Designed miniproteins, single chains, continued (3). Designs and how they scored, part 18

Each design is a single chain, and the fold is of that chain. pLDDT is the mean over its residues in the fold that is shown.

## One batch from the design tools (miniprotein)

Design m8632
Fold by ESMFold2-Fast:
Structure m8632 (fold): chain A 92 residues (1-92)
Amino acid sequence: LVEEAREALKNGDYETAVKLAEEALKQDPDNLEARTILAIAYAELGDLEKAQEIADELSRKGNATTDIDEQAEIAVHLIRVAVALSIARRKA
């Protein structure tokens, strides 16, 4: 599911990426890659509010953890979402 969602994002099939990422999150709500794919897909579809909401959730999770490795992983995912949001906002 996560791999299929990533493939859909790569192919520009953002609606399929949303559907597959949401399905992956039903099985594992804490899956960082699935949340990141969902946020990027929402940004590409122009749903900036939903994309920002996911970015805010990831930011809160990063601020709550005391594990440096977990903080670094969350930061990488947040950067990916922030780049997608920045690009989407420039297109609007």
Scores: mean pLDDT 80

Design m8634
Fold by ESMFold2-Fast:
Structure m8634 (fold): chain A 62 residues (1-62)
Amino acid sequence: APRLARATAPVPQLSPEELELRPGDEVLVLSVDEETGLVLARSLATGRTGWVPASHLEYVPP
C-alpha cells in the first residue's frame, strides 16, 4: 500500500518530472528507486505526481 510521508526540506522543481514540495507537505509514496534514491510521490496538497529525493522525506507513523 502507498505510505504517507512528509517533506522535511524544500524540494525545488528542476524538471517537469519532479515534484515541488514545501517543508511540511504530505505525500503518498507510490514507488521507490533505491538505485537513485528518488521516490515517486503524489502531493496531497496539489494532487500532482513526480520524483522527489528520499532524503527530503520523513515517513509518517501509522
Scores: mean pLDDT 80

Design m8635
Fold by ESMFold2-Fast:
Structure m8635 (fold): chain A 60 residues (1-60)
Amino acid sequence: AMEELVKEIKEIWDKYEKGEMTHGEFGLKVRELIEKYGPEAVIKALQEVTGIRPAAPAAA
């Protein structure tokens, strides 16, 4: 379940980084995943895929 979510987020994030997807389209897809998997799971998967975390330095 979590691996599937991470894989889907990785695909949409890759498209977004390449400019194939707008900010709005990316946001809509993330919202759909939140409705399906819940916000906590989606946020964790986004952090793993993008490397973006809440504003605190983490040790490498």
Scores: mean pLDDT 72

Design m8636
Fold by ESMFold2-Fast:
Structure m8636 (fold): chain A 79 residues (1-79)
Amino acid sequence: KKPIPELSEEEMERVNELIREVLALGDKYDDKLSSDEIIRLLGQVLNILADAIDGSPLEVIEQKAEEVKKRIEELAKRS
């Protein structure tokens, strides 16, 4: 099979940290988010994990995580 570029162990640990940050923000604003918005955010977390598994550069994954965090804050401000 064709080799998939893999993140290093250190980079994967960073990805796990980013996922934890996103989940912590979702938990922080749980009372300000609708169930539909929470489900959409969980889908975005799955996309970040999928990109990491597919060997996307850490910088791309970090940018994605930042966009998700910004989205959570934007939705919370709407409330």
Scores: mean pLDDT 75

Design m8637
Fold by ESMFold2-Fast:
Structure m8637 (fold): chain A 66 residues (1-66)
Amino acid sequence: ASQEEIDAEVELALLTIKATVARMAGDLENALKYYKEARELAEKSGRTDDAEMFKKDIEEIEKQLK
């Protein structure tokens, strides 16, 4: 694995933790923001399964907002 791959994996993990913590706290706005950032990073990194999972989390949060 390259340093770029390691950096992307670490950033993705941190974004996922931030999104989950925000969601558990009822901060749906910040949870949505972090899940969207995680999805974009997953797509750029070729992590298609991760991107699809984040898409589902985004859709669930958007349903709760309206």
Scores: mean pLDDT 82

Design m8638
Fold by ESMFold2-Fast:
Structure m8638 (fold): chain A 90 residues (1-90)
Amino acid sequence: MDMSPEDIELLAEVSMYVISAAVSRIAAKIALEKGDLESAIEHLEEAVRALRKGLALIDDSGSTSPEALQQRAVLEEEIAELEREIEELK
């Protein structure tokens, strides 16, 4: 595998948003355990925003590498799952 420096930087930046989303998901679970549905929804919405920023970075880069396309697909699926969780909590 021969990833360009640009693809490495792109995936590193995307990974930061994925980590941010994971932290927000943990915060949402803690809020749910405390019975704070409003805070849980806010944290899940923050996770969606983080993942959408990662997705936008891939789309704006124009990268068609297998690694970028795979990460894009994963982000789209995670966003869809979080959107479903948010709707179920409302």
Scores: mean pLDDT 85

Design m8639
Fold by ESMFold2-Fast:
Structure m8639 (fold): chain A 63 residues (1-63)
Amino acid sequence: MISKEEALKILKKVEEAIEKYADNETVLRVAIRELEELKKEVDDPEIQKRIEELIERARALIA
């Protein structure tokens, strides 16, 4: 498990990548994978919900 501070830092970096590369399917697929791995390392339900929301957003951009 990682700290809440470290999880939020990673989450912000991935969120910025999704915004910057919204039209790049390869980057979006990598971001989804990173978010799925981050979700396994986090036990905070608020952070897990934010991770899940970003995964859904990235998946919607690919679909």
Scores: mean pLDDT 82

Design m8640
Fold by ESMFold2-Fast:
Structure m8640 (fold): chain A 73 residues (1-73)
Amino acid sequence: SEGRKLLEKLSNEELKEIGKLVEENKDKSKTEVQKLAAEKGIEGMERIAKDERSKELGLKAKEAYEEALKKLQ
């Protein structure tokens, strides 16, 4: 899925932070947890977009994450 491909572009540290957010928010709705994870993913995509060789992919991935986040609420 596209969401899984976007997650593969995040660093191990960013993935660990997303995992921690999910663990710390077990009492929240699935939608709220997904929104928090998507917001963290946007930060990772901005980092990828700063490298000229991956800039186009990073910008497209960030846009896709932002659109997904809008649809979660």
Scores: mean pLDDT 62

Design m8641
Fold by ESMFold2-Fast:
Structure m8641 (fold): chain A 77 residues (1-77)
Amino acid sequence: MVQQLVEDILNKTISPEIAEMKLSDVLKLLSEEFNRPVQYFIKKTGILQGDQNKTFADLDKGHRELLEMVVKDLEDE
């Protein structure tokens, strides 16, 4: 699942399994995968705590682009 999430973020695609995930669960998976606290992703993307109840598919373009940059930087380390 986390590998598919990373691929969806980097390729700007949305698989059905990832689309229906809550943002809180998405951020938790990224936190576990990259050994960074959830707060790291919140600060880097600007995704607010209240937005974490939305699904991945509900992320606006700006938040998706920031998340892509953060994940790409972590993959390139």
Scores: mean pLDDT 76

Design m8642
Fold by ESMFold2-Fast:
Structure m8642 (fold): chain A 61 residues (1-61)
Amino acid sequence: TELYLRIAAKDLGISEEEVRELIRAVEEGDWEKVKELAEKAGVSEETAKRAAESLLRVIKE
């Protein structure tokens, strides 16, 4: 649902499309890409990990 993507994008300070890329990277286990997107968003690695984990749980609903 786009609502979750919008909230995550606002929280991270990136676009909804970038949030979708983040979710895909996490599903693939590509943490390097996740970190790269987090750096672009201006958040820490720990924040990126938590955000990614929350997004996966919400979307898998």
Scores: mean pLDDT 72

Design m8643
Fold by ESMFold2-Fast:
Structure m8643 (fold): chain A 65 residues (1-65)
Amino acid sequence: MPETPKVMEGLIRGQILGMAQAWSLGLISEEEAQEGIDFFLSLLNPEKAEEMRKLYEEYKAFLES
């Protein structure tokens, strides 16, 4: 069965990508998106938080291209 840490990481990843999409569509401000991302990253260990922060920045760049 999938381990709880992997499931939790997957759920947080989905929320981070959703925040990037909402920001790109103008549904939330950049500040609101950043606050949401920082909250979700605070739930992860520092290594995983940095990995997910990079995913967020890469996805934002992709949506703006």
Scores: mean pLDDT 77

Design m8644
Fold by ESMFold2-Fast:
Structure m8644 (fold): chain A 109 residues (1-109)
Amino acid sequence: MVGELMRAGGDALRAKDYETAIAYYEKALELDPENVGAWYHLGQAYAELNDERAIEAYRKAAELAKKRKDYFMASVALYNLSKVYRKFGKEEEAKKAEEEAKKLLEKFE
């Protein structure tokens, strides 16, 4: 069920149908609210639409990835969060997210 929604959302993202992708990922999160991939891809879709909701989605992806000790995924989400913060003029938050992402990547060397 969740996997089918994630695949459909991914297909919509590839087609640049961001509104349809958002709908599928939101449905996936209704079934599995801690799905890191769903939060991450929801952030990507919102970012492509220049929608500030990308900030919350990437923050959730990073938070949940850290909880699961998936530091690589957490760093990827934080790096993209930094880019979105900078796009919306939040330079201090962007720098903080980028610094945290770099520290998490150091754990993989």
Scores: mean pLDDT 88

Design m8645
Fold by ESMFold2-Fast:
Formats: structure tokens, C-alpha cells, sequence
Structure m8645 (fold): chain A 55 residues (1-55)
């Protein structure tokens, strides 16, 4: 998965949470939108956050 796609997933997750969606619901929406499992969406978000924490 590209870094640009991982960063887009994180941004869209933050937007859904700001709209009042719960994290599990937001993961399901993003999984369907990007053709990924909810676990793959979560892993993409965690990868971006871990990279930022290492800097």
C-alpha cells in the first residue's frame, strides 16, 4: 500500500470521527470504500502514526 493511500485513509478516518461516527463504524465505511478489510484499514492508520512517532 502506498504512503499516499495510507495518509488518505488516516485523513478520512479523522473526518468520519469528527462527524460523530464511532471508530468501528468508520473502519467499516473506509474498508468498503477502499476495498480493504477493517483490519487492513487499521494497519494503514497505525503505520502512518508509527512513522510520525519515530520522527
Amino acid sequence: MSLALQEQILREMQELLSQGYDAPEALAILGEKFGLSEEQVLQAIMAVLARKAEL
Scores: mean pLDDT 80

Design m8646
Fold by ESMFold2-Fast:
Structure m8646 (fold): chain A 60 residues (1-60)
Amino acid sequence: MEEVRKFARELGKELGLSEEEVERAIEVAEGVGKVLGFEVGSPVFKGWVRMFLEGEALAR
């Protein structure tokens, strides 16, 4: 998870997102991971976090 949080914060800065928006994207990805049964913090989980961060930027 620490690597995922670092990745999310760096990408969030590039997209102009706040820390709150970045944390929200991580929380949504964690919730989806638990529902779908995939391992939170895996390399594939990073792709989900990226998708949700890009979604936040597009919704602006």
Scores: mean pLDDT 73

Design m8647
Fold by ESMFold2-Fast:
Structure m8647 (fold): chain A 90 residues (1-90)
Amino acid sequence: SLLDQSEEARKLLIEGIEAYKEGNYEEALKKFREAAKLAEETKNARLLTAIGENFAKLGELEEARELLERALEIDPENERAREALERIEA
């Protein structure tokens, strides 16, 4: 279900955050890419925004931009996505 896929994406995002806190950059990117795929399949703007922000924290600005732009295509009034996109374009 869409709910189950969104929960899996959130779990992958959390695992990715934990991986980079432990210094495992490669594992963090892998988890974030898996989370992004599920968030895109479910068209979950909130999850795309959160994943994009975490790519930006790792310096992966191209991947962050793509996810944040996609979040705004799905939800044009998403202030969090707009603010995050403005920060990486600064």
Scores: mean pLDDT 87

Design m8648
Fold by ESMFold2-Fast:
Structure m8648 (fold): chain A 74 residues (1-74)
Amino acid sequence: VSQEEIDDGMALILIGVGKLLASKGHYEEAVEMYEKAIELAKDEEVRKEALLNLAEAYEKLGDYEKAKKAREEA
């Protein structure tokens, strides 16, 4: 597999971990996972998924400015 395929695969795993953390109310930890996923993602759809989940986590934390920015980048 290419480095791009490995990076996107890792990004998807990080999104999954972030979603699990968010489902348990660990939004600060979920944000960290989504930020790492965005850094690794080479595929636009994977990056968009991470950004949308990041926005939801920021909304749960009350950071509406960061949530808005993440949605606009998605």
Scores: mean pLDDT 84

Design m8649
Fold by ESMFold2-Fast:
Structure m8649 (fold): chain A 60 residues (1-60)
Amino acid sequence: MSEMEKLKEEIRELARRIEELDPSLKHSMEDLIAQAEESTDMQTLEAIKETLERWLAELE
């Protein structure tokens, strides 16, 4: 799997975990997943992942 595909998978996994912990964030998670799927830029994907990791840490 390419590094970009791996980042997109990690973003989807993080978004799913956040949605499971706080269902009110479902639409926000769907928007971020859509942004990640449309992105071809590694820096953008890493920024999205970092944002989701921070949200997950706050919820756990």
Scores: mean pLDDT 80

Design m8650
Fold by ESMFold2-Fast:
Structure m8650 (fold): chain A 73 residues (1-73)
Amino acid sequence: SEVKKKIIELVKEGKAEEALKLLEENKDKLSVEELIELLEETVLIYHSEEATEEQKKAAKELALEIAKIIQEK
């Protein structure tokens, strides 16, 4: 999914607010499988020793919102 790729790119750029906005605008278009893949990728970024504080913050905020969306489906 192009949306999934764009969200991950924004997280890697430390752009938490933009990533969250894109997730919210597209959550109904993302399958449960795509949401699980996004969650896995954000968790990996959060636990990366190479990740900046901004990247970790973005990853954490995205992971929490993705988990909430999955629970509501």
Scores: mean pLDDT 85

Design m8651
Fold by ESMFold2-Fast:
Structure m8651 (fold): chain A 65 residues (1-65)
Amino acid sequence: MLKQATLMFSLMAVAVEVGVEVKLEFEGDTVTVTILNSSEEKAKEFEERAREVAESFGFKLEIKY
């Protein structure tokens, strides 16, 4: 529970910093991120940073557009 909550806050912080709107869904050890409104450049920046963060918490990252 604690790792999931911390990961959620960390991913939301990255989304705000990059300027993308995202939806987060957690299932087991997988986090699914749906990017709602973004440019290709911002989506790539978010994906790279989100992947590093998720991996640091031991989660698998799945991206949807």
Scores: mean pLDDT 80

Design m8652
Fold by ESMFold2-Fast:
Structure m8652 (fold): chain A 112 residues (1-112)
Amino acid sequence: NEYFQLGESLYREGRYEEAIEYYKKALEEDPNNAEIWLNLGDAYYALGRYDEAIEYYEKALALDPNNARAWLNLGDAYYAAGRNDEAIAYYQKALAIAPENEEAKANLEEVK
């Protein structure tokens, strides 16, 4: 998906609003691609738009519930939104799938 690759490139440059536009175009071509939904959530998270990030992470997880990174990122979005109990629960889900995930362990310890 050419739009997805361009969105990823823009995201790496910190051009998050432009990345979102290309991720949305990518979803028009492949609406069942969990990775595109996850990356769309990441771009909204980078903009501090946590409620939208949560919505798109939940879409990614509806398509791929065994994605530890999506659970981790969902936890991060809830934590950033000040919703610590939900953040803890989602970090624990990430660790259930990937027990040695260093980011999930560190973030879970920080939330307490």
Scores: mean pLDDT 89

Design m8653
Fold by ESMFold2-Fast:
Structure m8653 (fold): chain A 95 residues (1-95)
Amino acid sequence: SWEEALEEAGRLLGEFRQLLLEDPELALERFPEIKEKILEILKEYLSEEQLEELRKLFEELEERVKKARTREERLKAYEEFMKRFTKILEEAKKE
């Protein structure tokens, strides 16, 4: 279901956020797997255009995290990603 997909995507993103705080090198190592799992979960619910937008958001997140020098910069990258990700999800809601 959509609710189960959102719960699992949220869980994976929460794990990524925790890694950004505790072990940013491991966060980057695990990022490709987390990205692919989230895209696989959401592919049934998002349009091709929305999936492509989400892939670009993940690429932007990875670049920002790689360039970040502080915990605060990593968290800001994550927060910006989450705001834009939430917008995609709101657009994807079926009424």
Scores: mean pLDDT 86

Design m8654
Fold by ESMFold2-Fast:
Structure m8654 (fold): chain A 66 residues (1-66)
Amino acid sequence: MSLEERIERLKKLIEEYLKKGDKLNAAAWYVRLAFLYAEQGKIDEAEEYVKKAKELVPNLEVPPFP
């Protein structure tokens, strides 16, 4: 499975959790997606997804990027 295909699938999964009102799981997958972008050197995109996760769960603890 390509990285681009995996990112697209994760975005669809996040949308499904948001539709169900499952903010905690949606936020967790936003953090996972952020780390995927960080591993590709796309730090700005990674930070935006962490921001989205914290908008869903304001007290969410996110470990620093690798």
Scores: mean pLDDT 80

Design m8655
Fold by ESMFold2-Fast:
Structure m8655 (fold): chain A 68 residues (1-68)
Amino acid sequence: MEEEYLKKIRELGAKAANGDPETAEKYLKEMDEIAEQAKKENPTLGEKVKAEVDKFKKNIENLRAKRA
């Protein structure tokens, strides 16, 4: 289960990083939903998944700042 959640987050994060800003925001929303589901199953797992999501959000903001 843990590997499955982290794999989904990494796949969505890669799509967000390679997509346009609007598409990136959609994938970030999906990652937040996955983090909430993980937290419902196991709070510790939810924290790990959320940390990965926050990392991708930071990367996307950095890319947008450079482009602007």
Scores: mean pLDDT 75

Design m8656
Fold by ESMFold2-Fast:
Order: structure tokens, then C-alpha cells, then sequence
Structure m8656 (fold): chain A 90 residues (1-90)
């Protein structure tokens, strides 16, 4: 459905943003172990969410429920990446 596609495309966009912020957090973290761990967690979650969303969009079998879960995962990855970057800049 159109709604599922739009949610999955949004999940990909947010996951890509989360990955870029996580990379920035890793560059800024220095020896801040908490920032490093959160950035790695955000990056791994973002990579997995992006891959899942792209794969399901490609095969045309994406359900609305799957798209909603992918969006939630992407939003969570983005929040973790933002927290990691804030910690890295302290």
C-alpha cells in the first residue's frame, strides 16, 4: 500500500540521518566510552533498519505493520545517535 511505502521511505531517510550523526559522534567522542558505545549502537540499528526497509520495498511485500516497526526502529536509532553526539561534545 502507499502508506506502507511512505513510512518505509521515511524510515530509510531517518536511518541514514542516524548513521551520519553516529559517525560524527564517533569522530567527536575522543575517549568518552559512553558516547562511543551509544554511537556504535545507533549505527548498527540504523544500518539494519535501512537494509530491512530497502529489502522489503524492493520485493513489494511490505505490510503496514512492518513499515510502522521500521519507522519506530529508525526513530529510536536517530534518538540514540543524537544522545551520542551530545555526550561526545561534552
Amino acid sequence: GEEARELAERAIELAEEALELAKEALKEAGDNKEAIIKAIAAALSAIGTRFGAETLLRNGKLTLEEAERLLEAAERALELAKEALELAKK
Scores: mean pLDDT 88

Design m8657
Fold by ESMFold2-Fast:
Structure m8657 (fold): chain A 62 residues (1-62)
Amino acid sequence: MKKLIAKKDIKASKKDQLSLKKGDVLEVLEEYEDGVWKVKNLKTGEEGLIIYHPDVFEEKEI
């Protein structure tokens, strides 16, 4: 199961986008087109969208 780790603080710019802190662990629920992923923040329990970029997120396969 794919997880993401936030490499830096991210401020949400859209209604359904998650704000994140560096080191937050996200579970990937669904991958959409154009790098938009639905995730769950395992620290806060919030679900929402992120825009994936390898400079922003570290992927972990489990």
Scores: mean pLDDT 79

Design m8658
Fold by ESMFold2-Fast:
Structure m8658 (fold): chain A 94 residues (1-94)
Amino acid sequence: SVEEIAKEIVEKLKEKFPDLPEELLEELERVAKRMLEYAREQGIPDEEAKAIVETSLLSALARYQAGLLSPEQAVELAERVARAMIDWLVRERE
């Protein structure tokens, strides 16, 4: 399920970034769920969608940890990158 995949992603985020605020983790879980559902609607397989969403969230959090992004900017970047990658894959498969 999308809920199970999102939980797996969030647990990986916690392992790599143990000091993340709980509020930020909750917002990133909501982004993960939205992007996984969006990928599904576009016909992207769940395992591929998981890889895209996970990589996008990890990349945004690495920039957040480096002091380059606020929590709000990290959430926005993660969603924008995930959506852009999904949209790119859909176009490449057409």
Scores: mean pLDDT 88

Design m8659
Fold by ESMFold2-Fast:
Structure m8659 (fold): chain A 84 residues (1-84)
Amino acid sequence: MLEELSLEEQIELLRERLKEAVERAEEAIEKGDEEELKRVEEELEEIARKAAEVANRSKDLELQIEASMLVIEAAATITAIRNV
């Protein structure tokens, strides 16, 4: 695709997407919006998948750690949503 983001830029974008997804999840829980929660879960799964790809491709230990932390945070958020 025409996407030319560096691995560092990809991680920053994924962090922003994770923050937005968490905010959307909190609002959806407050409103009882089950359809929005499903969409947020799908977004979190995509964030985790892309972060795992960055961790696997990076030769920079710091970036690998940051990417791995995003995977953990996304997975934890999915677990929290499913237990509401």
Scores: mean pLDDT 82

Design m8660
Fold by ESMFold2-Fast:
Structure m8660 (fold): chain A 62 residues (1-62)
Amino acid sequence: MERVTLRHTKVPDLVLAVEVDAAGRVVAAEIVSGERATGLVAIREMIGLTLAEVEAMGFVRI
């Protein structure tokens, strides 16, 4: 599994650490910083997506 840190482009305080499987899909995520409720919504919506699909949602790798 690969671990990637992502920052939201519209909510720059929202930083997540995500775990990506061999197929490139997000299987787990945790909030590194930012509002917990917003972070949990973002995590729920990104699980099962590819890293490219998550980046299309407005996240960038840092």
Scores: mean pLDDT 83

Design m8661
Fold by ESMFold2-Fast:
Structure m8661 (fold): chain A 89 residues (1-89)
Amino acid sequence: GEKILRLIGLALRAIGIKIDAEKLLEKTKNEEAIKLAKEAIELAEEALKKVSEVMKKGREPTEEELEEIEKLVEEAEKKLREAEEIDAK
């Protein structure tokens, strides 16, 4: 189903954010970049928790569940991008 593939895609995006943010934390000494990278990890982990809760229901996700998870992933991506831009300066 389309919705389950969207859920999997959101989970993969969240995992990618965690990997990239953790990689940034190993290298950066900038306090603002560290703060934003940690916020990105927290949002990505919240998204993954919601993915797990949906998967546990054994049914196709609802549009509302997908929208909630997507908002968390998009906010995490935004925080990571801001952290990377600050670190690059």
Scores: mean pLDDT 89

Design m8662
Fold by ESMFold2-Fast:
Structure m8662 (fold): chain A 80 residues (1-80)
Amino acid sequence: HMMNVMMYRTLANKNPEDAEAWLNLGKEYLKLGRYEEAVKWFEKAIEIDPENKEAWKLLGEAYRKLGQLEKADEYFSKAE
């Protein structure tokens, strides 16, 4: 788990304009239960590629885990 975070962090740093790299980094933080960090990386992925519906869905999931249900609903709506 920590090894995956370090690997994806390195890939994102090498390709900072690659939305998929930031999305994958966010997914690893989500798996670790680090929801605030997951949100930050999903937001970066969306800034690069706002049409990535998977990123909006995962951002909604992270906010739901944080107990911010209104924000979660907003982001799930953007994923549809």
Scores: mean pLDDT 81

Design m8663
Fold by ESMFold2-Fast:
Structure m8663 (fold): chain A 64 residues (1-64)
Amino acid sequence: DKRQELLRLIAEILRIIGDILELEKELEKNKDDPEKIKEIEEEIKKKEEELKELKEKMKKLEEE
């Protein structure tokens, strides 16, 4: 069912948003460590790319 797939995508999107928020908090904690900041920023970027893909999939499902 398209409805169940949509709900699953929404759940995945919310999970990734939660992950990004946790990574942003870790960024604040590691403010004085440039190597750690770079690692966290790269992880956030990967999560943002994954979020974009999920949003595109959701939009495509709704337009069918």
Scores: mean pLDDT 83

Design m8664
Fold by ESMFold2-Fast:
Structure m8664 (fold): chain A 74 residues (1-74)
Amino acid sequence: MEEAIAEGLAAGLPERVARLAAEALRAREEGDEEKARELFIRAGRELGRELGLKNGEDPEEMAKKGEELARKEA
């Protein structure tokens, strides 16, 4: 989990998003595909929100777009 968080941070992800992505990977390794999918979608939502805040866009609008994109990939 720590290594997955470190890779997310190296890729420029906020710590909160990197942690959620690491938890999603852990859930998948444990065979909990439903939990992995939910955590991945949450990571997308939080990434969108963080990008909205950084770019002066509506964070909730960007969170919704991040969640929708994550749902397509999950």
Scores: mean pLDDT 74

Design m8665
Fold by ESMFold2-Fast:
Structure m8665 (fold): chain A 64 residues (1-64)
Amino acid sequence: SSSEGIMEILRLLGEAKRAAEEGDLERARELVEKAMELSRTNPAARKLAEEEAKWIEEQIRKLE
């Protein structure tokens, strides 16, 4: 549910992964940062966001 922020976090992470896969690294980082900020108050979402952020940063590093 979007009212809990969880759906928005998942949407942002999905968009970030697509951006990274398409080489839009700046967009990927911005979307991950937004998802991480929203996840600060939700431990379950925070773990998922941290895992996705690590994967996205690794993809960015390989493309740089």
Scores: mean pLDDT 76

Design m8666
Fold by ESMFold2-Fast:
Structure m8666 (fold): chain A 58 residues (1-58)
Amino acid sequence: AEREAVVARFAAALARQNALVADAPPTEVDPEAAARLTPEQLAALRAVIAEIERALAA
């Protein structure tokens, strides 16, 4: 749930970034690495995702 939501937001942010660069490599998220994230790491990743989303929205 929480981890899945964070991973989905990260993938969406990368997809938007790639849309701005036509020749960017495909967006990939390692599910095994995502499963190893601690709550603290998830919070940090969520903050980074929010910054990326803010930059893309500007």
Scores: mean pLDDT 64

Design m8667
Fold by ESMFold2-Fast:
Order: structure tokens, then C-alpha cells, then sequence
Structure m8667 (fold): chain A 96 residues (1-96)
């Protein structure tokens, strides 16, 4: 929907990737969640699902299993909105 919102989301994914490469998994997860919110507002449900999935992986590495589960559940929701049933199923399995 908005090119600016998608671009900001891409920047937050880039920051998340950088933080994850430095072992800051909590910071990476927060950056990916921020990206997901921006993709959602842009109507990019696939981007939102992918960003929440990355946030879940990062929270899991940080040891925050409750936030990881919540992020994976959101990833599954947005993958379903995007029509990606395979990715939605994978995210649902991770949320267990």
C-alpha cells in the first residue's frame, strides 16, 4: 500500500539482521516486530508474516519462549491473510 511504510519495514529487518549477527537476539526480535507492524500497515501481509516469523526465531534464541510463541501465532495469522497456507502451517508448528 504505502511504499514509505514498506521501505521503513525493510530498514527494520536490516537492523534486526545486524543485531542478530551481533548476538543481540532480544533487540533483533524487537526490530523484526517493528518491521512486521509497518508491513501490516502497508497491507504487505506476506512481509508481516515473514517479519513476525523472524521475531519468533529471535525470541526463541533469546530464551523468551512466551514472546516467541506470540510472534509465531501472529506470523501464522498474516501468512493466512497472504494466502500462504504452507508458511502458516510451519509457523503454527513453531508456536507449540
Amino acid sequence: MSEVLRGLGDMWVGLGNLLESKGDYEGAAEAYERAAELYEKAGDYKGAGEAYDKAGDAYEKAGDLEKAKEAYEKAAEYYKKAGDEEKAKEAEEKAK
Scores: mean pLDDT 88

Design m8668
Fold by ESMFold2-Fast:
Structure m8668 (fold): chain A 86 residues (1-86)
Amino acid sequence: MTAEELLEKAEELLREAERLLERARASEDREEQRRLAEEAIRLAEEAKKLAMEALKIAPKELILRAIALILRAIGLIFDAELLLSE
C-alpha cells in the first residue's frame, strides 16, 4: 500500500467515524450512544494508525496531509471519549 492509498483509507475511516459520532450525539438512548461512540473511537484509532504508517513512507508533499489526518483522528477520539464520560 502506498502513502496515498493509506491516507485515502484513513480519510474514509475518519468520515465514517464522524458520521457515527454525529449519530451518537443525536441519540437519546444511552446504550446506543455508547455503542456508536465506541465504534467511532475504533474507526478513528484505525485511521490514526494508517495515517501514522503513511507518514513513515510519505514524500514531502504528503507529510502535512498525514499530520492533519492524525490530528483530526486524535480530536475525534477526544470528543467521543468526552461524550462517553457524560
Scores: mean pLDDT 87

